Designed miniproteins, single chains, continued (5). Designs and how they scored, part 36

Each design is a single chain, and the fold is of that chain. pLDDT is the mean over its residues in the fold that is shown.

## One batch from the design tools (miniprotein)

Design m17227
Fold by ESMFold2-Fast:
Structure m17227 (fold): chain A 72 residues (1-72)
Amino acid sequence: MDLSEVLRRTAAMLGLSLTDAAVAYIERRVRSIPDPKEAGRFLEDLLRELGRRKRGETVTAADVREAARRIE
């Protein structure tokens, strides 16, 4: 529920433009983590990694997959 809107807004604050596919991938990954604390930590680490590498750029689902591999 509105997770996609929160993700887009947070990404915009970090200078990132997420594609619809990237948003969907992040939502699916976050939803697959049953512990809310672990899910929140994963999301924070993921957005930090994307902000480091993709600031001012369009973030695709492939970019999200690569960032997720780096933090897992």
Scores: mean pLDDT 79

Design m17228
Fold by ESMFold2-Fast:
Structure m17228 (fold): chain A 103 residues (1-103)
Amino acid sequence: MEEEEKKIKEFIDKSKKDIELLRNGLAQVRKALAEKDKLSPEEIEDVIAYAFTLAVYAYTLSNELKKKAEEVPEKYRKQFENLAKEYDDIAREALSILEELLN
């Protein structure tokens, strides 16, 4: 049980750091969207690819965290659900930016 609890805490901390990195990436994509009329076609393609990658990655991790929330001790369930929501929010925002970049 103590080893499992340590692994759960390490996973939560790693997920929080990952979310911060994804949030920083999302901020870069938002900045590119704001200046899309100034970007070359190649730069637009790179931003589209990055936004798509962020959306898929965040959506995948949101689903994995929802599954893990059902498997962890009840005291950690809410933390996993909250992390899943943060990843879902990132995925939805990345998809919204992607839709605007494609139009």
Scores: mean pLDDT 86

Design m17229
Fold by ESMFold2-Fast:
Structure m17229 (fold): chain A 86 residues (1-86)
Amino acid sequence: MAEKKLEEARRVAEDTAKMLRDAGKASKDPEVSKALFQAADNVEGSMKKGIDWAKKSEDKEKAAEELLERARFAREQAREAVEALK
C-alpha cells in the first residue's frame, strides 16, 4: 500500500522532471534553459530523498500520502510555470 503510493509519487516526479527538461530544450533563452534543467534535477533529487525517508518512517502510509500530495502539487506548479514561458 505505501509502496504503491511511493511508486506513484516517483512517477509523478519523473513526469515533472521530463516536462521541465523538455521545456528547457525548447527554450530560446539559455538562462531559462539552465534554470529548467536545474529544477528538473532538484525534483528528482528531492523525490529520492523523500522516498528514502518515507520507507524509514514508522507511519509509512501517511509519509507516502504526504510525498504523493507534494509530488502532485509540484507537478501542477511546474506545469503552470512551463505554460507561462510559452
Scores: mean pLDDT 83

Design m17230
Fold by ESMFold2-Fast:
Structure m17230 (fold): chain A 80 residues (1-80)
Amino acid sequence: MENLKKDFKENSELYAQQAIDIAREARDGLESGKITVSEAASKRTAAMILLSLVSDEEQELKEKARKEIEKVDELIEKKK
């Protein structure tokens, strides 16, 4: 049904964008020393939860969010 597809797409786009924004905040905060590794890990987990709510139809945004989360994971690993 067209209305359900539209609402699902709009929600998926919102969740993907929120995941990207949170992952970027975690990366920037960790690089600048403004947040701890534990705080970055919490933000990373929140971004992963949001990404899990994104429709497979939003492959481009989902992949962009995944790449931003991977950058956070790399920085966390380097600080171990």
Scores: mean pLDDT 78

Design m17231
Fold by ESMFold2-Fast:
Structure m17231 (fold): chain A 81 residues (1-81)
Amino acid sequence: SSIVKKAIEALKKKDLKTFSLLLLKLIDQVAELNDPELIELLGKIVELQAELTSVEETDPKKAEELIKEMIKLLEEMLKLL
């Protein structure tokens, strides 16, 4: 999926605005596919993004760990698409 690849690129660049827009498109794509495994992976990514927002300004090291975890989950989604 081109959306997943672009989302990974945005996270690697720490471009959270572009990532958020791509995440909305990915939510729509996953809803259309109605795959339970994709839904579970997407849910985890959404939760990690919420955590990232809470720590972005206070703990840069934790923010980097969360970004890496989100990239791994997106790479797992890419294997299923």
Scores: mean pLDDT 85

Design m17232
Fold by ESMFold2-Fast:
Structure m17232 (fold): chain A 80 residues (1-80)
Amino acid sequence: SMDEKKAQFYKLYEEVQKLMSEAIELYLNNEPKEVILEKIEEIKKKLDEMIELAKDDPEMLQYAEILRESVLKFEEYVKK
């Protein structure tokens, strides 16, 4: 159902937010780049699931794409 898709989307959103907070903390603590990039790869997998769930909802898709852009910018920053 549409309500089930929405619930799954927001559950993934909370998971991505938690993982992003963890990745940022690792970065601020000068943890190895490889460890941070592995965490980012996990985040990107969840974001791909969010985008798939949001494909038929333009508002949810825009929300997921903005979040993805933030993650990709952080990845570039980590890579220098």
Scores: mean pLDDT 87

Design m17233
Fold by ESMFold2-Fast:
Structure m17233 (fold): chain A 68 residues (1-68)
Amino acid sequence: PKVKVIPIDDEHVKVTSEEEFQLVFADGSKTPWQKEAILSKLQALEATVVFKDGSSAPLKDVAEVITG
């Protein structure tokens, strides 16, 4: 699974995927299963991406940063 991270402003990024994912944050909170999420930059640095196939990875290690 591939994840794209798009900066939207100085404080936030948009995370998108071709399939549903869940984000787990450093504080233990979780997002619903979704294909798009808006995060603070701090949340994005610490977030773990989880997919329905059971795979997971730190967002920073799997994120393709798209500018433009």
Scores: mean pLDDT 77

Design m17234
Fold by ESMFold2-Fast:
Structure m17234 (fold): chain A 71 residues (1-71)
Amino acid sequence: SAVEAARQRLLQLAQQGEQEFQQALEEAKKLIEQDPSKREQAEQDLLDLVGQQTERARAAYEAYRALEEAA
């Protein structure tokens, strides 16, 4: 169903986002340990990633909610 497909999309986005963020976080930590001057840029890149993921998840959640309300 459309509702189930939208729900699966939310789960996939959460799973993919978690993996992507964890990888980026580990890479950022290693970079900062090697070059502390990169800290501000690494932190900003992580915040930008979280913002992008949040926007995508919000749009997907709103779509799911609209389908649930129509059912």
Scores: mean pLDDT 82

Design m17235
Fold by ESMFold2-Fast:
Structure m17235 (fold): chain A 92 residues (1-92)
Amino acid sequence: MKKIKLSDKLKELLQEVGIERDEVTEAELYGAFLEYLRKHGLIRYDPETGEFIVDARGTPLGELLGADRMTLGEFLQRLDELIKKEGEIVEE
């Protein structure tokens, strides 16, 4: 089963949404980030564009991603890059 080993920065960020383990599945990691966005009110639906917008301005997440405002699609791309930089893929 593909697991991702979390850096200290990712663990500190995600402990707010109940992630206390050093290793998580990719699905658990993405789910935890989406819950983080919801818990902190960082995600909203824009009815004019039909897209979800992430506003992480002034947050630790925004600092880690290097962006203040993005679409959900851009967020997922930046998150994938962050996971590759700060996470380690562990098989078994």
Scores: mean pLDDT 76

Design m17236
Fold by ESMFold2-Fast:
Structure m17236 (fold): chain A 67 residues (1-67)
Amino acid sequence: MSGDEWMERVSRALGEGLERAGEREYAREFRRRVRELWRKVQEGDERARDELHDLIRETGERVSSLR
């Protein structure tokens, strides 16, 4: 998969998980932040890559804790 396809799939999966848990506002904010950080990663921002990985990890943990 291209990086864009991977990011869309991860964003969709985690966003759907949050929405199923009733966290629709958090899902919307998560998707917005993923798009913003992914744009910076594509521009070569190494810090944005780390922040994106942390965001995905933290959101995954949140989805798991809501079950």
Scores: mean pLDDT 77

Design m17237
Fold by ESMFold2-Fast:
Structure m17237 (fold): chain A 55 residues (1-55)
Amino acid sequence: SDEENAKRGYEGGYKWGKEGMSPEAAGAAALANTGSEKAREAGYEGGLKGQQEAA
């Protein structure tokens, strides 16, 4: 579902963002893993948050 894809994308993006991945790359990876644009959008947002918390 869109909700599950968004949750997975955000969680993955957050982890990858904390590890130094750009938000764009985190979103693209979430899309590649799920096939979902909702996961890409959430992965980007997760990546931004992870990057902020790593700083």
Scores: mean pLDDT 84

Design m17238
Fold by ESMFold2-Fast:
Structure m17238 (fold): chain A 85 residues (1-85)
Amino acid sequence: MKELEELKEKLLNDPDPEVRIEAVRKLTELSLEYPEETIPLLLEATKDPDPRVREEAEIALRRLSKKFPELTEPALKEIEKKKKE
């Protein structure tokens, strides 16, 4: 899907954190249709150098856990484990 590939490119390669935050928000919207493709990208966003991008991605994953608990639980456990280490 062209939109998903464009958002992935923006999230991983755009130097502007505001563009990467927008990509996180758009990927979160797409996760209602493509959760298996978008949730791993949101997990990558939690490793972003900008703390605002990381926070937006964590909020997105926690919100998505209500709809897709099995897909988000491994990602959320990884985030919590890294914070405690």
Scores: mean pLDDT 80

Design m17239
Fold by ESMFold2-Fast:
Structure m17239 (fold): chain A 81 residues (1-81)
Amino acid sequence: SKQEQIDALIREYILKLADKLKDKLPDFAELLRQASKLPVQDAVKIISDYLASLSDEQRAIVLKESAPLYQEFNKRVAEIV
């Protein structure tokens, strides 16, 4: 289904972000890897809650590293019809 394809892209995005953050934010990278094994709704909630607990400096790192990955993700979602 389209939903299964989108869920797979969300998991891929989470894992790519974890790889980008593994050296700068290793605890968040590990949380992202663990969250990728959960249902997407649960993963998004856990990631959002953790992101809210980060400092402004740490959030800036996440925004910088996630921006190009999120652009790629949105482009690929748009191709799913």
Scores: mean pLDDT 87

Design m17240
Fold by ESMFold2-Fast:
Structure m17240 (fold): chain A 78 residues (1-78)
Amino acid sequence: MREVLEQEAEVALIRMALSVMKLMLKRGKPVSEEDIERLRRYRERAEEIARTSKDPAIAKEAAELAEELERLIREAEE
């Protein structure tokens, strides 16, 4: 139970970071290499949660989040 709650909280935190970065790109704010590297780390963690989570709802959310992060990273690198 505690591990599931920790994963849910982590997914929520990563989602918030994704939302902030999307806003920065929409506002035309410069994105640093450190910001891109942080997104890559969040993507890797979301992928790990999607593979390892015993809760199918959390696993699905994490998988969708990893895909969104991958799309955003590609957009930021352009």
Scores: mean pLDDT 81

Design m17241
Fold by ESMFold2-Fast:
Structure m17241 (fold): chain A 72 residues (1-72)
Amino acid sequence: SSSAELEALDNDESASIEEKLRAGAERALRALQQNPDPELRARGLALFPGILEEAAAEYGVEALAEEFLARL
């Protein structure tokens, strides 16, 4: 599963699961904002908060979701 794969990557001493989730969320948000299709951009940005909140809750980092929501 994707969660197990992300946990396996956490054995990399250079990054925590929280830092990896933050980096993933940042890349996803930037990709959505830079999407040349305005319909896909709008739809993706509308869905992004819910997806981020779900992932943040799974790993116990709810403050991460609040931080990104403040930037929208």
Scores: mean pLDDT 72

Design m17242
Fold by ESMFold2-Fast:
Structure m17242 (fold): chain A 89 residues (1-89)
Amino acid sequence: MEELEEKIKLAKEENAVVVAIGSKDFVEEAEKKAKEAGVEVKSAYNGSEAGKILRELAKKKQKVVIIADTEEKELAARDAAKSLGVEVL
């Protein structure tokens, strides 16, 4: 999955946290690739969980890269991050 690998690379270069949203299989693959790259990953199975993670990262002024198993989940998470003042790469 080229998009996943490129986003993890971006997170490493920018010292950002990867927020992975989706099915168990998608999240586990994202966690594996992030761990191999030495990048911090936070995993969420739904938008509510992603929102809690983003709120926590906003308090730390942490940059984030959002990856999701669907475009709809990614867009929803990006909108939530923007409303919280989180810098999304």
Scores: mean pLDDT 83

Design m17243
Fold by ESMFold2-Fast:
Structure m17243 (fold): chain A 81 residues (1-81)
Amino acid sequence: SPEDELEALERRAKAAVHALLELVAAGAPRSQIEAQLATLRATLDEILAHMRRAGAPEEEIARAEQRAARTVAQAEDLLAS
């Protein structure tokens, strides 16, 4: 179902955030951290694409877009620290 697909993508996004935090904590090379950040961005974009395909309301998509932007900004801020 669209709900099950969305749940799977949300779990994948959480896993990508966790992997990014582990790489930062381990002092991984910047190139590896950047690649993981790109994976996180791609997963968040796929969530938005699935919501659009499922016909989610524009307001719901806008809120998800804002949450995705905030997640990426927080990850980028962590890398700048």
Scores: mean pLDDT 86

Design m17244
Fold by ESMFold2-Fast:
Structure m17244 (fold): chain A 87 residues (1-87)
Amino acid sequence: MEERLKKIKEKIEKLSKEQILAILKGMYGILEAEGIPLFEEFDESASKEELKETLIKMLEKLYENKEKHPEVVETVFLYVEEMLENS
């Protein structure tokens, strides 16, 4: 999992603001559907750097909670990895 998080963070550096927003919205949707309050609120009009910081913070928070919510954390990480492969 730690190596996956590192790889994801490296790929995020290459994303556009629109791609970061798409990932954030997808992550929020999954967490909301699962009833897991492991998300950060974000402003769509924020800078790319602020949105990137929020995305990284959410991913780190999920990683820290991988033992409490293993299935949802895996689902979110697979979703993010899929989005990164298609960008």
Scores: mean pLDDT 79

Design m17245
Fold by ESMFold2-Fast:
Structure m17245 (fold): chain A 67 residues (1-67)
Amino acid sequence: GPAGRAGREAAERGGGRASAEEVAEGAKQNWLDDKRARGAGELAALLGGGPEASAEIAANSTQLADG
């Protein structure tokens, strides 16, 4: 119910740092299983980027094709 949602968000905010590290660890292990994540996500994880890095990679691909 709605009470569960509030608790979940509170836990995520309280463990924002731990959640980020846990997601990064999980992504590193699952990067091999996820073909899509392997391309953009793997590069972002290795460089310590994030979702913003994926957008930058897409922009660079477009610029390369155009330039």
Scores: mean pLDDT 54

Design m17246
Fold by ESMFold2-Fast:
Structure m17246 (fold): chain A 73 residues (1-73)
Amino acid sequence: MAEELRKKLHEAIDKAVQASNELNVDEARKYVDEAIKLGDELEKLGALTQEDANRIIAARLNYVGAEVERELA
């Protein structure tokens, strides 16, 4: 279970970062939300690592940057 959730988390993070880099804010938001939910599930299982948490934070920061860039356009 935890291994499958972590794999899904990493996939969601990668997709969120890619969408953010492309300024696809709606898609980035979708994957950031998915990553947060998967992170919460891993935390409830006691399986969330600091590395996982740091990657979620990084994805959220990338999304915020993309949102700001889109608003300035």
Scores: mean pLDDT 83

Design m17247
Fold by ESMFold2-Fast:
Structure m17247 (fold): chain A 91 residues (1-91)
Amino acid sequence: SPPVVLSEEEKKKLAEALNDFLENPDKEAAEKLAELGMSTLLASAAAEYIREGDLEKAKYLLELAKKAQEKEKTELSEKLIKEAEKLLEEA
């Protein structure tokens, strides 16, 4: 399957929105990211938060990544979700 590619501006805006969300978690903002099919980014963020020891935020982002995967359906997002699940089991 072809990879989902975001523009540099879209990546920056999404990273800023994700950082703002993670500092003050808003379920509506998180659900909007999942509805947009941002599975690769959500799974990557989950893996990063697992490595930083923020397991509660990581679990939440991983759940959203799985929901977003229903829309994204790439090999990359599937791989990143599985890697994040493995990291979470090892944490």
Scores: mean pLDDT 74

Design m17248
Fold by ESMFold2-Fast:
Structure m17248 (fold): chain A 69 residues (1-69)
Amino acid sequence: MSLREVVAVARRLLEEGQLAEAGSAVVAALRQLLPEHPELQPLRDALEANPTDRELIEEGIRRIEEALA
């Protein structure tokens, strides 16, 4: 799955209330981006500590979109 597809899937999972699944998808995408975007490590660590935090998941989606722009 491309990172753009991960963003689309994560947004849909959030809309469906599947926070754990959305969080897992975002964490996986952030881990993939870490070698090129080490500034994302604090967000990845925060989301791993609280994987169902809607605000952190939304922030993760936003940061992935910015990294792909």
Scores: mean pLDDT 82

Design m17249
Fold by ESMFold2-Fast:
Structure m17249 (fold): chain A 119 residues (1-119)
Amino acid sequence: MSTIPPGGGGAGAGSTAPALPGALPAPADVEVIPKEVTDTSLTLRVTNRSDRPLHVVATVVGDEDRVVAEAVVAAGESVELTVPANIFRDGVLLEIRDEEGRLVARLFFVGGNAARQGL
């Protein structure tokens, strides 16, 4: 676990501390779009624009990391991935790897810091 020093609060307001591990920019060949966000699930559309299959793994981040969803996206295809997690309470780490297990992209999703949208 990363410890944020005093002054960042860790909860958004006044947070100038570094983000959680995995804040790498997505490569141009992978597109991830949030389609639906609820208090019980996150639905993502993952589009693979590369010439290789990609493995997508979603992990709830906490004291014990737990894989909650995974998919394989064929070259040039897209899939919709439903992650059964409350992103307003928990973090979701999305890791995208090639067929050899090399990390292509890492994205982190957290809610609760945006303007109120329908809650």
Scores: mean pLDDT 66

Design m17250
Fold by ESMFold2-Fast:
Structure m17250 (fold): chain A 60 residues (1-60)
Amino acid sequence: SIKEKLEEIEKKYGVPVSEILKKAGVSLSEVKDVTLIEVGPGGPSVRLTTTKGVRTVPLE
């Protein structure tokens, strides 16, 4: 599920699911897909496909 994917990212990177959703400007119910980008400019990030479009949140 979307929630389980976000909870695994929280566990791996120490960034709360609530903070990821807040930075993306969406609620959990608005998230359609979650993609972890492990390497990239500025380090790892999460790409969220949402009802409001694609949002990318850095995992610091």
Scores: mean pLDDT 81

Design m17251
Fold by ESMFold2-Fast:
Structure m17251 (fold): chain A 55 residues (1-55)
Amino acid sequence: SMEARFEELLARWRALQRSQGKSEEQIAANEAAARELFAADPELALAVMEAELNS
């Protein structure tokens, strides 16, 4: 499902951000913004998340 794919991408992005030294507070804020985008436009959210992870 799109929800399952989004959660997998979020988990990878969360791990990436931790490896980059971002604080848990920054990661939580970024995740909240991504979830808001997914609620509004799930296809765009998936595309943006995939681009971030493959940059």
Scores: mean pLDDT 86

Design m17252
Fold by ESMFold2-Fast:
Structure m17252 (fold): chain A 100 residues (1-100)
Amino acid sequence: MEVRVVRLVVRNDPEGLIERARKIAEETPKEAIVALAVVDAGSTTGDAEAIVEAEKILIEAHGEERVAAAAVETDDTSEEAIKAALEEAEKLALELARKR
């Protein structure tokens, strides 16, 4: 079964995250499993709520059984810290996707 890895970083841009999730839902084949890796950089309440909405958008498009989501928070917004958090989120999302 095809697994699509989606990597998203949000930094005080909840609307941008939601729009990216909608585009991914439109562009991804319905039969694919989506491994959604999200980094919440400098965590805000708005971004946290947008992450939940982004997962919901993908679940509505693909079905709950075809969406594996992992979110990692980082207070360090350096390129290196965000990259490390994104790699961790991707590993977690792929592990969940392989158990589907």
Scores: mean pLDDT 81

Design m17253
Fold by ESMFold2-Fast:
Structure m17253 (fold): chain A 92 residues (1-92)
Amino acid sequence: SMEEKEKKIKKAVDEFRAAGLELAGGPENRETFLEVAKKIADEFPEVKEEILSLGRRAMEEIERAYKEGDLQRAAEVTDRAVKEIEELLKKY
């Protein structure tokens, strides 16, 4: 149903946001972030490759911001990635 799809998307977006914020706190959270992206990809098989690609790109950008000590950029990259995943999941 549409209501079940909306709840599923919200849960995925919330989990992705949480994992992204943890990764922005340090690269030790990389594996957890990738596991969350894989879990979401498995739950949305129609866009699996797009989710995995977006997750890899977001991981690299967040980790780069962390290395540069740019907390504002790390937050902005996380917010952008969350919006991209939400738009992708809503499209299918």
Scores: mean pLDDT 85

Design m17254
Fold by ESMFold2-Fast:
Structure m17254 (fold): chain A 87 residues (1-87)
Amino acid sequence: MPVLEAAASILLTELWLLSKTPEDREIVRELEDLFRNVASLSLSQLQEQAARIRAKAKEAGVSPEQLATIDAFIDLALEIRQQIEQS
């Protein structure tokens, strides 16, 4: 949906601006991959991928602001998948 796609774009831009290290940028690339997979993976597969990305971000010591933005982006991707499965 255009509104959710626009929100995802804004969150990705924010994450790129908050990214100070190569590890932070790798996490953003993995979130981009998660979003690309929304149409092809099941909800459970996306949840597993999202959990791995969140664990990696916590281990990398990202800021609370970065983690909150990562969580918002993951929630958005999962919401889009739920809407696809309900249609």
Scores: mean pLDDT 81

Design m17255
Fold by ESMFold2-Fast:
Structure m17255 (fold): chain A 73 residues (1-73)
Amino acid sequence: SPEELKKASERFLKLVDEAYDVLTPEQREELEKLVKEASEKISEAVDNGDYDKALQILEELERKIRELKEKAL
């Protein structure tokens, strides 16, 4: 639902903010690339009314960001 996607987006923004604090400049550039790529796909899904797909893409992005944070240690 749109409400679930909004809540997930809020959680995602907090994760990105937390990640930014621990990442190197090079890793921040990688984070920005991941966000840009996923944002295009999320926008397409939302435009098609496919909120479940948008949520799935966002969840996959969150996992990739967590992996990036783990590599930063």
Scores: mean pLDDT 81

Design m17256
Fold by ESMFold2-Fast:
Structure m17256 (fold): chain A 90 residues (1-90)
Amino acid sequence: MKEELEEEVRKQLEEEGVSESEKTGILTLFNMALNLLGTEAVRKLMEAGASPRELADIGVALLSAEIMEALGLPLSPDDEAILARLRELL
């Protein structure tokens, strides 16, 4: 469930001693990844050892892919690399 995965991420960030503003930012990007990939895919990534920050980066890459497709522009090489790694893990 979405709330369970969000709680796991929040717990990890609390253990790291992350500030409230950083926590909010990472959780926002993590929720973007959840909305774009679905809970099953995110759960598999977490089982594979993906950190909250890595999940946030995946969320950004997925949103960038949607925006670039809508604009008819190529995806950045960095975002392409993130999505290629995502495909390997799933």
Scores: mean pLDDT 77

Design m17257
Fold by ESMFold2-Fast:
Structure m17257 (fold): chain A 85 residues (1-85)
Amino acid sequence: MLEELSDEELRELAELALRYLREKGMETHARRLEEAVKTGSRETLINVLLAAGNIVAVEKGVHPRDLTRELMIEYALEAAKEARE
């Protein structure tokens, strides 16, 4: 799914995911990922979204052992959607 998005769409989603993390008080995570968004390539933006999705999923009660790439993507997209609205 993320691999089908343009670089601009990936950056927009990454920025929205960072906004979500800040709004939930996860400033340390947001700060680390923000640096990657500023200097990162397309691969880095994908990794930022996966990392944000991991953080959000675990915070919402998903067990780490059940955390798949697909689940990380789902939680990252939901976080970005919530931050946009």
Scores: mean pLDDT 79

Design m17258
Fold by ESMFold2-Fast:
Structure m17258 (fold): chain A 79 residues (1-79)
Amino acid sequence: MRELILELARRLGVEVTEEAVEAIIELKKELERLGLPTDESVVEEVMLAAAISARERGRRTVEREDIEEVKPVIIENLK
């Protein structure tokens, strides 16, 4: 998981904090509890949305808040 997140961040041209990595892992566990998909494509969607959130806020670093902002949209899209 962590290795995939870091590779996706590199491909998207952003940095990612340890707190953001933790938030993505927490989100994956929440999706599992909800019976929603948790494959690599979902992680890619989370990272893309979070990178966009970070850039809109003038940052090149994905933070926990970016994951929290995209979480409801990701969950809704997977229903």
Scores: mean pLDDT 83

Design m17259
Fold by ESMFold2-Fast:
Structure m17259 (fold): chain A 74 residues (1-74)
Amino acid sequence: MEEVKKTLELAEEVVEKAKELIEKGVPKEEAIKEVTELARKKARELGLSPLQEELVIFTAELTIEYLTKLKEKA
């Protein structure tokens, strides 16, 4: 239960960071690198399992890809 809550809170934090970077016009590759590094560092600090760490990283990468494609279509 507590680990799930920490994972969701971190996922929300990295999603907000991803939105901020894309809105600022940071290139997709740079944004992915920055949020991935943030997610790995914080996941380890929180004592999350490797599976939870990967889930947060995938969520951040997916968010950047989705926002980038939406921006291209608008």
Scores: mean pLDDT 80

Design m17260
Fold by ESMFold2-Fast:
Structure m17260 (fold): chain A 89 residues (1-89)
Amino acid sequence: SAQEKIDLLHKFMTELSKIVFENKDNEELAREKMIELAEELKKKYPDDELINKLADHIIELLKDKSKSLEEIMREIGRKMTEVMMEILE
């Protein structure tokens, strides 16, 4: 259902935020753990095109070392809102 997918994405965002908070003194480790979380999301939902596109976008953002984690988290939040809006349409 649409609600189950929204709940999944909300949980995913919460887990990303937790990784950032727990690894605030080690940005490289935070990025690696966030990428692993996104890869696991893809593995769990391989046939969900929307989830896979979102996860790929997040992985690309996390690989961009020119962007701070704070900046990346803002961009992820914006993309999550866009994806949730698409699910509700």
Scores: mean pLDDT 86

Design m17261
Fold by ESMFold2-Fast:
Structure m17261 (fold): chain A 72 residues (1-72)
Amino acid sequence: KPVTLKVPLPGITEEQAQAAADAALSVPGVLSVEVKKTPDGYVLTITAESEEAALAAVRAASEAIKQYLDNQ
């Protein structure tokens, strides 16, 4: 059964949110990633074939945000 996780990214820019989404999409078993702007910041909606893939996608997104901040 596909797993859907919503990952709030408060205080993150659109560029950081897109980098996080791109990293999450690179994870094997990830089916889709949606970036949505809310009043509280960006939210990633990650749909993956398994919970393991979804958790790996969250990790990849977090690492991408850290790399973006380091490379600023």
Scores: mean pLDDT 80

